# Designs tried in a protein design run: designed miniproteins, single chains, continued (5). Part 102

Each design is a single chain, and the fold is of that chain. pLDDT is the mean over its residues in the fold that is shown.

## One batch from the design tools (miniprotein)

Design m19528
Fold by ESMFold2-Fast:
Structure m19528 (fold): chain A 92 residues (1-92)
Amino acid sequence: MSKVIQQEIDSVASSLKSRGLPDSATNVMNQGNILINTVNNTKDFLTDSQIKRITDRVRRASHGAVLLGEDGAEYLVSVLNDISNELEQILK
């Protein structure tokens, strides 16, 4: 779960850096690390189907970031932030 999300984030960040978008890569990495930490704190409360839905959302947004560069990276950051906020509500 967290390993798959980390791999997607690392792949996107590497792609963005290679395209001369280091600030976009940094933003994706920072928001990704927040999500990974939230996932690790909530993993015991998540079902396999919830994990799959989170992973699918991250994969779709990651593909957009690779294809659309800066605009796609901004969308990915917003998706990662939305998932983090949704998971934090589970801890309340």
Scores: mean pLDDT 84

Design m19529
Fold by ESMFold2-Fast:
Structure m19529 (fold): chain A 94 residues (1-94)
Amino acid sequence: AEKLYQQGVDLLRQGKYEEALEKFQEAIKESPEDSLLRARALFNLGNALENLGKYDEAVKYSEEALELAKRIGADEEYITLFEMGLSILKRTKK
C-alpha cells in the first residue's frame, strides 16, 4: 500500500493525474480500513480529481479522507491539511 501511495504522489507531482488516480485507488484497496495511509490516499485521490476538473468527486473523497482522519484520531496537522484542501475545493466548484 505505501509503495503504491508513494508512486501516486510522484505521478501527481509530475502532472500525470490519471495515472496518479490509478495508484491512489490501488493504495486504498490495499490499505487497512481505519488507517492514516488510507486517509492520505483518499485525500490525494481528491487532489488528482480536482486537477482533472472532477470537482464533485474530489469533494466526496476529500470529505471521506477528513472523516476517516477524525475517526482514527489522526495528528491535527493532517486534519488541518485536509480541512484546508476541502475548503479550497468547495470555493473552486461552480
Scores: mean pLDDT 82

Design m19530
Fold by ESMFold2-Fast:
Structure m19530 (fold): chain A 52 residues (1-52)
Amino acid sequence: VIVFDYDITPETAEILGKDPSVAGFGFASTGALKNSSTIKKANPDKKIYFIS
């Protein structure tokens, strides 16, 4: 899983989502909601995790 603590672009999220080695995405709690929405939109089949 790849962990983000900042906002990520939809383009970057889609590129990462096409990598078969990427099983899912984790987000730090304080910036997580916008990041998770962007990633989920680009990668609806990947698991999303929130990390405290």
Scores: mean pLDDT 61

Design m19531
Fold by ESMFold2-Fast:
Structure m19531 (fold): chain A 55 residues (1-55)
Amino acid sequence: MKVTLSIVKETGDVVTVKVVTGGSQTLKIDKSKLEATLKFLGGKKVSESEYSLDL
C-alpha cells in the first residue's frame, strides 16, 4: 500500500502532517518522532516537505 506524508505546517519542533492512504488524515507530531517513524517504516524523502512509504 502506498502512503504519502506531507508536512503542511511547522512550528518549532512540532510539525502538522497530512497522511493520504484510503482517506486523508491530519496529525500533529513531534519532528523527532516523525523522523524515527520514517526510519522504522523505510520512508523515502521525495521533497523538502513530502515523503513516500510503501507498506
Scores: mean pLDDT 75

Design m19532
Fold by ESMFold2-Fast:
Structure m19532 (fold): chain A 66 residues (1-66)
Amino acid sequence: EHEELQALKKEAEEKHKELREKLAERFKEKYPDIDINAPVVGWSEEQLKDLKEISDELVAEKKKES
């Protein structure tokens, strides 16, 4: 059980990294002038909403393929 928890945590971290890379690519396509690795200071509410939608979409795709 504890070993499963550690494995899931590691898998989640790896998936998070992959999701971050895909998120950056998709967000860059929509907002090429915005650096996703920069602080979100000054981002509009709509940009933050789009970021969340892309993130949620990638998570859903990953869950479907898993």
Scores: mean pLDDT 67

Design m19533
Fold by ESMFold2-Fast:
Structure m19533 (fold): chain A 111 residues (1-111)
Amino acid sequence: MEKVKEAVEELDRIFKEMREGKITLEQAADRIVEILRRLAKAGVPEDELIDLATYALGRFYRVAKELGVDPETIKRILDRLVEKVRADPELPDSVKETIESIARTLKKIAE
């Protein structure tokens, strides 16, 4: 509970830094994966990780669109995020599958 609340606050800071131009979209995507890995390693339940991943990817996409990022750049970053998630041994398969599914949907919307 406390760890998930802290993670949401950390994600909100990441999205604020994206809007302010303090970090790149690639850096934001990397930090999202790091947060999910840290929580998975800390034993946060898969259901909570799935909810957090859904929140994080949805907000990432919305902020990228607000910043006027082109669809091709968004798709490229989402592809790289999926590859990093696939390669991560700490993330449960259910979380990986959810992230891949959301990224596929967001790429279609970005067209």
Scores: mean pLDDT 85

Design m19534
Fold by ESMFold2-Fast:
Structure m19534 (fold): chain A 63 residues (1-63)
Amino acid sequence: KIADLQKKREEKRAAGDTLGAQLYDVQIQILLEDDPFKQDILRGVEALVEAVRRLVERIEAAR
């Protein structure tokens, strides 16, 4: 549960474990924004496909 992770993050901050608190914060971010992570992956794939397509078109145009 996100609430449990938020509690653990706060406990780590209170103990002075900034790195541990940051790790829990990242986990919370991922869980809250499941869709954005998927979108980042898909966007990366789309950008790669578009880059390859542009390279192919440039090669064809250079003929």
Scores: mean pLDDT 71

Design m19535
Fold by ESMFold2-Fast:
Structure m19535 (fold): chain A 69 residues (1-69)
Amino acid sequence: MLTLSDAALERLVAWLQERYGLSAEQARAAVETVMADPSRAASERLSREFGLSLEQAEEIGVRVAVLSA
């Protein structure tokens, strides 16, 4: 399981809202999904649950991994 600082989580939530048009709640849920399971399966789950493309979901996964301690 990956972890983020509160500051990193809030910055990532804001980025997701601006880039993908997600609500703050949806953006936070997407980050939590990747943190719980940072596998390729998470990309498919994000695409299904939040209407993201697989490419967009993979980009979110990479950003979460980079920002995790």
Scores: mean pLDDT 74

Design m19536
Fold by ESMFold2-Fast:
Structure m19536 (fold): chain A 88 residues (1-88)
Amino acid sequence: LFDEFVRKQAEIEREYAEKLPSLTPEQAEEFRWKVELEIAKLFGEALTGKPLTEKQWKALKDYFARLIARDRGIPVEEVKKRLDEIEK
């Protein structure tokens, strides 16, 4: 559960770090959002002890989008649109 989350988060962060030098700043940001979405999903699963339901995953993405919107000073709807594009 929690130990598996920590291990998988470390693996995902390592893959990101390995790719980072070959990416443009824009590509690095997009890839980071993919990484953060995957970590958020794993964290949610660690908290529940089960795979996330569609409803739980949607709620987690909404919360994540609100955090990014606040940090960047952009509308939450714009962040949600970008996250949907990245998840494709």
Scores: mean pLDDT 74

Design m19537
Fold by ESMFold2-Fast:
Structure m19537 (fold): chain A 83 residues (1-83)
Amino acid sequence: AVTAENVVEAVRRAKAYLATLSEEERRALLDELTARLNAGEQLSLFELAMLILLHVEEGRRDEAERAWQVLQRLRSDPDVAYP
């Protein structure tokens, strides 16, 4: 199961990683992760944290909320561990 501490760590790592990227690289990552999520791919906790942060920065509230719901489902799944 994914713990609250795992989520905090994933958010910290996501913020640090995104800070190293250019605006163009962040946009490409947003588009890639959104496409993968829409295709039904199970994203990692780190990827979901990045996607949520990117959607929030772009003012995309509904997309951020959908990604957050996926993250909350991961936290409820006992077979999912923090990578």
Scores: mean pLDDT 79

Design m19538
Fold by ESMFold2-Fast:
Structure m19538 (fold): chain A 94 residues (1-94)
Amino acid sequence: MEALRERLEAAVAELRPEAEKNADGGKEERKALLKEALRRAFELPDSVTDEQLDLLLEYLSKLAAADEEGAAALYAALPPEMQAVLDEMLRLGE
């Protein structure tokens, strides 16, 4: 869990100048920056859509909140391609 959070923070730090430029943006812009950070941090395949990234962010948010039940429910609802991406990200976090 910590390794995933640190990797995301590192990717956000790389995007810091862009984030500061868009700091006055609403939740939508911050969410877009987090999705871009995820793409960069984990070199996600081109097949991963914005909607799948939204599900990924929600899953990571559940994990950060220690909501294991909610995280498990979201994982089960993900497409198999997205489950494989999460499994790879978790493997890299070890």
Scores: mean pLDDT 65

Design m19539
Fold by ESMFold2-Fast:
Structure m19539 (fold): chain A 93 residues (1-93)
Amino acid sequence: SEIERLVLLTGFHLAVTSSSIFLTERRLKNNSASIDEIEREVKIVEGEIKHNKEMIEELKKLNHPDVPKFEKKLEENEKRLEEVKKKIEELKK
């Protein structure tokens, strides 16, 4: 069904976004990329988060029971990205 597809895709994209953040966190910690490269990765992740939000909003319209679980994962990803941004700003000083 279309709803089952949206649920699977939402979970998949949230997991992909989490993995993208993990790789960015690791590159930042290991000094394995320039600040400019990490900032480009952050912009890509911001786009992924926006897409995740749109998918969750569609599931909310359908009153899907997994919405709270996906919102929690989204919030975790947003908090991790904000920590990455904070570390980048500290490195620019």
Scores: mean pLDDT 87

Design m19540
Fold by ESMFold2-Fast:
Formats: C-alpha cells, sequence, structure tokens
Structure m19540 (fold): chain A 77 residues (1-77)
C-alpha cells in the first residue's frame, strides 16, 4: 500500500501527525500512481542519505550519492 509506505516515510522523516494526514490526503487524491511511487522511492533514498550524513559521511559524498540516486530513479521511471 503506497499510502501506508508514505506514512512510514513521513513519520521516519519527523513530520507531525497533522502534516502526515494532510500529505496522505493529497497522495490519495493523486491519480498518477507512478508519480506517487517515484516520489516515495526518492523520499526513501533521501532518508537513507540523511542517515549516512548523521553517521558521519561528508556532505559532499552524501550530495554526490543523492545525485546518482535521483538520476537512477528518474531513468527507471
Amino acid sequence: DLLERAREIAREAGLPEDEIQELLAALENEPDRAAVALGLAQAEAALELKKLYEAGMPEEEVNALGKERAAELKAAA
């Protein structure tokens, strides 16, 4: 379920529950499910990169990985 996945990502990102509910309502009304799936994959990748940064990876390396992941996800879509 894309909406449940979005909720988990948003909670892990630290969004308050009211903002999560607003986000889920917007995603539920989005007819382009492929765009929703791509957005969730990008958000998951961003959270992984944030964890690497918090673990001590240099910002330049995190940014380089982010650009690679964004290009891969865009090419796969």
Scores: mean pLDDT 76

Design m19541
Fold by ESMFold2-Fast:
Structure m19541 (fold): chain A 124 residues (1-124)
Amino acid sequence: MEENVEKIGKIVLEVASKLLPQDVYDVLKEFFESQKTTTDKLLAVVTMLDLLLTIFSYEKVKEAVEEALEELNASEEVKEMLFELLELLEKNSFVDVAVRVTGASRATVLRRYQELMLRLQSTV
């Protein structure tokens, strides 16, 4: 559902704003907002969550997610979806989760990951 993907994206960006420097947050926000389809936005969400889990501990990311969900008055459906994504990324490879969740090809997943990495390199 398009509305739920937008809400999840906003929550993940709120988490990024709490955990990351403003310059890095701005890159993630522009990356998410540049995506045009629901599938591409969902892929951006999975990519941003994986980045956060790579930089921070699972417990720290989960705590920040819980805070963002409360602050943004997220529905139970949005909470369940986001915690499921966190569990999947903790237990599985990023590419396998992204392909499974979005239905995108491995090539598309890797291209989006490369796009985010290139954007982040330009701010360091």
Scores: mean pLDDT 85

Design m19542
Fold by ESMFold2-Fast:
Structure m19542 (fold): chain A 62 residues (1-62)
Amino acid sequence: SSREKTIAAARALLEKGDGEGAALAAAYGNQEMGVTEGLRAGLEGLRDGDGAGGARASIEHL
């Protein structure tokens, strides 16, 4: 499913230390699924320089 693919991709990026990539993957995965709060959480993390935190928050909405 799109949800499982998004979570797996974001978690793989987090494990590599790519917090920014993880936040983008989680945010836009949330957007494709219509989850506005998850999109916002991921983008806010990126804006604040906390991509890893944004990714984790974005995943919580899936």
Scores: mean pLDDT 85

Design m19543
Fold by ESMFold2-Fast:
Structure m19543 (fold): chain A 95 residues (1-95)
Amino acid sequence: SLVDYFLEHIDDPEYAATWLLDKAIDYLNDGDGVGFALATLLANVALQSVEEKLSPEETKELAIRSLEEAIKRARSNGQDDLARRLEEALRELRE
């Protein structure tokens, strides 16, 4: 899964970000907007980890917070399929 890959490479956030951005493009080309949104969100977390020199623990906390905010916005906008996928990712991230 995208979350498993993100967690496996959380100590190498530049590499994680590059792979997640490639996956986001793949989802976009396949017409999978939900996959694109999740991959882009995790890529942005990885990039912020590089910029702010976050620890793996801080990066995981940022990903959790970012997913919680994204779920809230998706639900408020009636994007129920996106919200469900993000909720599944949040569960995986929390183990």
Scores: mean pLDDT 89

Design m19544
Fold by ESMFold2-Fast:
Structure m19544 (fold): chain A 83 residues (1-83)
Amino acid sequence: PSDEAIEAAARRAVARLEELAGRALPAGLKQDLVTVIRRLTADPQDLSGLPAEAAALVERYGLPAELVEPLARLILDAVLRAT
């Protein structure tokens, strides 16, 4: 997958997460999502750790726990689209 495709997927995930959170999110979240999506696309075995990674991102950015599952789904969708 191209870096452009991964960054576009991360941008879409942030936009959707901002809608669900009802607020703008820090630029650091987009960069963290780019890093996670790139890694998971390179090694599909790491997908088993996706729920824990989504939970860590939600905690890091002070998001509600209810966003863990939506974020995990957005990351999974981004990885599948990047493949």
Scores: mean pLDDT 79

Design m19545
Fold by ESMFold2-Fast:
Structure m19545 (fold): chain A 61 residues (1-61)
Amino acid sequence: SIDEYKAKLEELTKEALAKAPEEKHSTIEMMYRIAVQEIEKHPEKAEEILEKFEKELKKLI
């Protein structure tokens, strides 16, 4: 379900915030909000959005 993808986004975001330097936290939080909005608008692409988000987050840490 969409709620499961949102929960996974939240978990990945919390992990990234714990590992990333403080100056990158604003960017990480912005990316999270955008990803949530994208999943809400395009639930059929939720898996693709999650995979892309995870890859982009890992580049920041």
Scores: mean pLDDT 85

Design m19546
Fold by ESMFold2-Fast:
Structure m19546 (fold): chain A 123 residues (1-123)
Amino acid sequence: MKTPLELFKEVENVVTEGILRMRELVLAGAPDAEIDRVIDETMEKVKEILKKAMEEGYSPKVIKQVLDNVVKAAKLEGERMLERARAQGLPDDVIARLERVYQRFIDKLTELAEEMKKEAEKK
């Protein structure tokens, strides 16, 4: 069994890779459907890791703590990514799309976190 910190890092890695893949797709002018696929794949990977952790006997308290920390880390990483994009002088429409796509990612991650917290409380 992984420690709570190792579990957090595993989930954080998946989320960070998802954010980086979304950024690359936005910069490449990829369609929303392709970006949404990457977001959905990222959420499914997070869900699978957490489901396995629950099956391995992690307490609901630990699962909730990991989820809260992952959401906080994702928000911080996204803010840093957007600051870097603005500092690099990317076109306003590209920055606006990055902000919109990132907000969609955070909304889906937050929704997944709330769903997984409820699942952790179930018998």
Scores: mean pLDDT 85

Design m19547
Fold by ESMFold2-Fast:
Structure m19547 (fold): chain A 110 residues (1-110)
Amino acid sequence: SIDELIKEAIELAKKALEADKAGDHVEANRLMFKVYEILKKIPEEKITPELATAFFVAGMGLKVGGLFKEAAEYFQKSAELYNSIPNPSPEQIQNAKIAQLLAKQAESNA
């Protein structure tokens, strides 16, 4: 189901960030790209702010894979999702800014 894909994307994004923090970049990159593959299966009308971090993680995987145009699109979508949160926390505001910066950097490499 689409709800199961959403939950899988969120959980794999968390695991990707944990692997990256642990220095396991091979596993992190594999998981980041897996998040991208799952997000492609989710219809636009089911994309909500809860997926903001998953789109960011997918963007990172796409960037590592040299897919700079797609990385820019996914970072931009992440920023839009964070910015759509009503009364965002300082952390959510910062995450939107980081995603927007990475989108611009990826566009410059495309």
Scores: mean pLDDT 89

Design m19548
Fold by ESMFold2-Fast:
Structure m19548 (fold): chain A 61 residues (1-61)
Amino acid sequence: MEEVERLKKEAIEKMKGKSDTEKARILQELVDRLHELGLSREEIAKVAIEVANEIFKEEDK
């Protein structure tokens, strides 16, 4: 779904330069929006993991 990819990009952009609390909030909003689009729990988890990996790749290193 093109909407899912757009939401992923928006979440990643919004998370840059934010505190851990704000990042968690943005991720929660993303999860809620994906659920509204009718994604399964597994699909939502996959997207959340992809977003987290993108954000934390530089921070974990």
Scores: mean pLDDT 76

Design m19549
Fold by ESMFold2-Fast:
Structure m19549 (fold): chain A 73 residues (1-73)
Amino acid sequence: MHQLSPEQKALALEQIDATEEYIASLTSLTPEQKAELLEGLARLREAVEAGDGDAALALAGEIQERLSKVLPD
């Protein structure tokens, strides 16, 4: 299992915060789509705080896939 260093955790948390702000700023998403994405980010934050790099990578991939489905081409 890949364990996150303190530096990796800090960078990942900054990216999560930036992504949360980005999602909150999108006016094209429904409240339900925003809730699903923010729930995914909350799960990602928990994995990062736990130092679970493998779980964090998997969850980040799920969030990216969901964003690709709801954002305009």
Scores: mean pLDDT 79

Design m19550
Fold by ESMFold2-Fast:
Structure m19550 (fold): chain A 94 residues (1-94)
Amino acid sequence: SAEIEEAEELIKKGEEAFKEGKYEEAFRHYTKAADIYLRLMGERPPTEELGRNAVRAGEGAVEALLKLGKTELAKQLQKQVEAARKATEKLLAQ
């Protein structure tokens, strides 16, 4: 979908911003990508690909926060990312 393509482009922009040391910009791109994937997972049965990409975007956001020295916020977000990962794994486990 166009939303998945937007989220993939946002992850790419987040990765580029992170490489350039633009951690606030990277955080914004990663969080927007994660929001798109999480919304899609709420609108349809979650797929391994959607869950994996949501976690990837969330982990990028955590790393950007750590680079910005926002350790407590990063810890809170990491807990939410881990919960989302485990919830996705439970839904996909057979």
Scores: mean pLDDT 83

Design m19551
Fold by ESMFold2-Fast:
Structure m19551 (fold): chain A 82 residues (1-82)
Amino acid sequence: MEIEVLDVEVDLTEDELVITAKLKVNGKEVVVRIVWKRTSETKWVLESVEVLEGELSEEELKAATRVLDDIADQAIVRSLTE
């Protein structure tokens, strides 16, 4: 399965991390949004994954979610490091 990240927007607030990415999945351009919520000072949980534009199969969405989870983890780690 080929996944290419074409564009990514990261919005980090005090209690929410939103990643909106334009992806190319198996030749299809899609826009996917993943949302993480802060449940405590150090704990984040996945709230939702949504396809905003285009269509993905369940397998393609799972693969895209994994790519976006990695980006989210890196953003959270950077926010905790001063």
Scores: mean pLDDT 77

Design m19552
Fold by ESMFold2-Fast:
Structure m19552 (fold): chain A 94 residues (1-94)
Amino acid sequence: MSLAERARELGRRISELLNEKKVPKDLKLQVEMAMAHVVAIAEDPSLAEAAERLLRLAEELERAIRNGDLKTAKELLQEIVGEISRAYRELLAA
């Protein structure tokens, strides 16, 4: 499975969990927006290393949401947003 295919499948599972766990709308929107950026980064071969880091964080986010640990989910979301910003800075510097 390609990085992009893994990112899309993970994003779909996370979206399903956000609905199942009745996560607050604002947090749900932020997570879904972050996952859309993870997919876009995973589609860019020059960002493969950043995509691998983001996929690991997103898998931890999936576990936190599944366990109802919204505190850890919010902390992981902040880390994901930071890594997304870093990936885009690396792309602009290249």
Scores: mean pLDDT 86

Design m19553
Fold by ESMFold2-Fast:
Structure m19553 (fold): chain A 77 residues (1-77)
Amino acid sequence: MLDELAERLKKRLKEEGIEISLGTARAVVGMVLSGASVEEIARGLSVITGISREEAYELAKRVKPLAEEVLKEAGLI
C-alpha cells in the first residue's frame, strides 16, 4: 500500500519535472497522511535529501499538492 502510493507520487512528480527517490516519496506520503504542513514537509525533505531549508521549502510547496492529489484518488484523505 504505502510503496504503491510512493511509486504513484514519484511518477506524478517526474511528469512535473521533479525527481525524488522512492524512499523520499514514501516519507512524503507518510508526512501528508499525518497532516504535515508545507514547513514540516520542507524540514523532512531537508533532513532526508540534504538540500538546503530554502530549497526544501520550494520543493515542499510543489510536492504537497501532488501528494494530496494521489492520496485523495486513493480515498485516504
Scores: mean pLDDT 83

Design m19554
Fold by ESMFold2-Fast:
Structure m19554 (fold): chain A 80 residues (1-80)
Amino acid sequence: GKVTVTLILDGEKIGEATVDTSATIKEALNKILDKIGGPKVSDSAIAVVIQDGKKITAKASKTLKELGASGKVEIENVVD
């Protein structure tokens, strides 16, 4: 399946990317960051994910499928 990942930093929408559910949070984030010339995140990064109104903390090495994401997901913050 496909998931649209939206990156929000400091309350502002930075960008979005559509990826396969087999993609990691890192791959989705780096696809967004590549479009804006931003610094890439590593597998050790921690993301704050908003999924179906719930906040989840997840390692960037985790896949979107492991999060249960199937449509849309938001990432509110990233600590690397």
Scores: mean pLDDT 81

Design m19555
Fold by ESMFold2-Fast:
Structure m19555 (fold): chain A 61 residues (1-61)
Amino acid sequence: LELSDEELKEIADKAGISQEQAREIKRILSRTHFNVSAKEIADKVGISQEQARTALTELIS
């Protein structure tokens, strides 16, 4: 995942989360090698499962 700060901002806006939360999701994906569920991300980042799914879709597209 080689996302710029502007790309993270767009993903955050799409998912309805903060830019910092989008960065945390990116870190989790890097650490787990994408072996993580949307529920686990939601719990770790403090967002809804739906927001986590949206952010994941944007990050891996």
Scores: mean pLDDT 78

Design m19556
Fold by ESMFold2-Fast:
Order: sequence, then C-alpha cells, then structure tokens
Structure m19556 (fold): chain A 66 residues (1-66)
Amino acid sequence: ADEYGAQAGAAVAAGGASPEEAARVGLNGKKSGYEKAKQAALLATEGAARGDGELAVRNAEKGGGG
C-alpha cells in the first residue's frame, strides 16, 4: 500500500503536477489500502507517460476512490 501510494505520487509529479498534489495523491493511496493504491499508481503512471500532470492527478484520485 505505502509503496504504491509513493509510486502514484512520484508518477503524478513526473507528469508535471505540483509537489502538493503529488504528496496528496501519495497520502490518499496510503489510506485507501493496497488494491486502491495499486490502481491509483497505475492510472497516475499512464497520465504521467502522456505528459499530463492534471490528468494523472485526476486519474489517481478516481482509481483510489472507485
């Protein structure tokens, strides 16, 4: 859970999101538990790969939340 949260935060930051948003995504992944954090990390990584930090943040939040 913690590692996937950190991965989601790092991926969001790599996509150009603010450090504050990256930290928030990482913390939310941590609290959402293992499976939700994993989904958030995957979605954030996809967004970051496209160079869209805002999309990466939104995708991570949606993946972690539902």
Scores: mean pLDDT 63

Design m19557
Fold by ESMFold2-Fast:
Structure m19557 (fold): chain A 110 residues (1-110)
Amino acid sequence: MEERARRIADALLAAARSGSADAEAREVAEFIEKHLKEEVEELVKRVTEIVDKYLAGEMSEEEAIEEMRKLTEEIVERLRKEGAEEEEIAALRGVGEALIELFKERVAKE
């Protein structure tokens, strides 16, 4: 379970950093578009709100990361209650971890 989410995060991060999606990143993107489009759009929108608060000085980097993790798990628990498969849950967690790492790399880091 943890290994799958990490692998998904790594594939998405590699694609984001290089500007090119390998086969694994493309498979993840197609899976998300087919099964998790609305959930990922919600996650990205809410993460953007957290980033805006961080940039406004309303929260620390550590608080922003914790809120992003909490948000990801809230969406995961909703999906789990709706009968989502473990593959869908792993993909959403992978997206959440990728967003946190991109926040650290591109927004919080100089």
Scores: mean pLDDT 78

Design m19558
Fold by ESMFold2-Fast:
Structure m19558 (fold): chain A 75 residues (1-75)
Amino acid sequence: MEVVEVLSGKRTTKVEQKGNEKTITDTVELDLKGADGKYYRRTITVTQKSKINEDGKYELVESKREVKVEEIPAP
């Protein structure tokens, strides 16, 4: 889809610590107008999981990126 206008954006960052694991989840929601004249919400979610290693430092063990696009009603 070709984007002709960005209408709004929201970013949410969540940090969760469970024992020796730290999970950071970044969610970016963009409301967009397409070249077809329709309105869409694009949600980008990045999840990074890290564990504390033997030296007491965080080591990245998992990285995931998800992109979702859904049609929304006109503002």
Scores: mean pLDDT 80

Design m19559
Fold by ESMFold2-Fast:
Structure m19559 (fold): chain A 101 residues (1-101)
Amino acid sequence: SEKLKEEVLRAVAENDPALAEEIRPYLEAVSEEEILAALAVAQLAGNRALLAGLPVEEAQALGLRVLAEQLKKAAEGRGEEVIAEGRAALEEMRAERAALA
């Protein structure tokens, strides 16, 4: 989805314009499923950083770096691995949410 790609680029550019330009060619090469998987891995990494006591700005920067690494990995032909890692990240976040209920 072009809308998903533009939303990701906008969100990254608000915090790191240089990183947004770095990931632009990766986003053009990947599927929506791969983007969503990369976002899930990045979200888990950011959440864990916050739980470890890192400042919000540092946790956000870590999440953006993980997002860039996952998108690059998918663009380089490792999309199946990125999707598997994204599914694992979603299951971990779901389990953490259930433990708080």
Scores: mean pLDDT 86

Design m19560
Fold by ESMFold2-Fast:
Structure m19560 (fold): chain A 66 residues (1-66)
Amino acid sequence: MKKKAEEAAELLREVADRAREVGDTQLADSLYGIADHVLEDPSPPSIGIGRTAAALGLGTVTALEK
């Protein structure tokens, strides 16, 4: 569980960094917060929510980069 939480948090931070680069600081701050929460609560539901947030964030960032 801990390793999967770390992987989810890393993905969230990567997407957050990209959101900050495209100027969406609110999305970046939200994703960093979710990453911290996933590391504090490495439960399967928390990891699932984190992964979903990362996927939605990536979609938003990718649309803004086009």
Scores: mean pLDDT 79

Design m19561
Fold by ESMFold2-Fast:
Order: sequence, then structure tokens, then C-alpha cells
Structure m19561 (fold): chain A 95 residues (1-95)
Amino acid sequence: MLEQAIELTEKAIELLEEAAKKSSGEVKDYLTLAALYAKMAREATQNGDLEKAIEHLKKAIEYVDIALSMEPDNKLAQEAKRLLEKGIELLKKAL
């Protein structure tokens, strides 16, 4: 489960960074912040700090939701959110 949570988070980071490259203005800024929090969640997961990892993933999702409120049809951001939510589920099962 832990390895799967890391793999999902890494894939979400790639999607968020790609979405940010294709976006501009505030959407780019929020997607960039989401990627940063996802990276912090990956580091926390690798260090065994699962509660901190979950909190960072929740913050990443908050920033993705702000970006999606501005660009609802951003498919990369939608898929990244789905992977981050699945990551939280796996981490909660590992607690």
C-alpha cells in the first residue's frame, strides 16, 4: 500500500506540473502550489509520517479545487485530484 500511495502521488505531481505548464496566471500558480504540497506529501510518506503526508495531500487537493473552480474542464487537474484522493485512502488504510 505505501509504495502504491507514493506511485499515485508521483503521477499526480507529473500531471499537476504538466497542467501548470499549459496554464497561465492564477490557475498556473494554484497548480504549482498543489504540486509543491504533493511533493511534500511524498517526502512525508517516505519518512513514515503518514499523518503529515495526508495533511499535505489535503492541501494539494484544496489548491487543485481552486484551480478547477477557474478551469472546470482541466482534465489533467481533474485526474491529478482523483489520484491524490486515492493516495489519501491508501495512507489512511496504512495508519
Scores: mean pLDDT 90

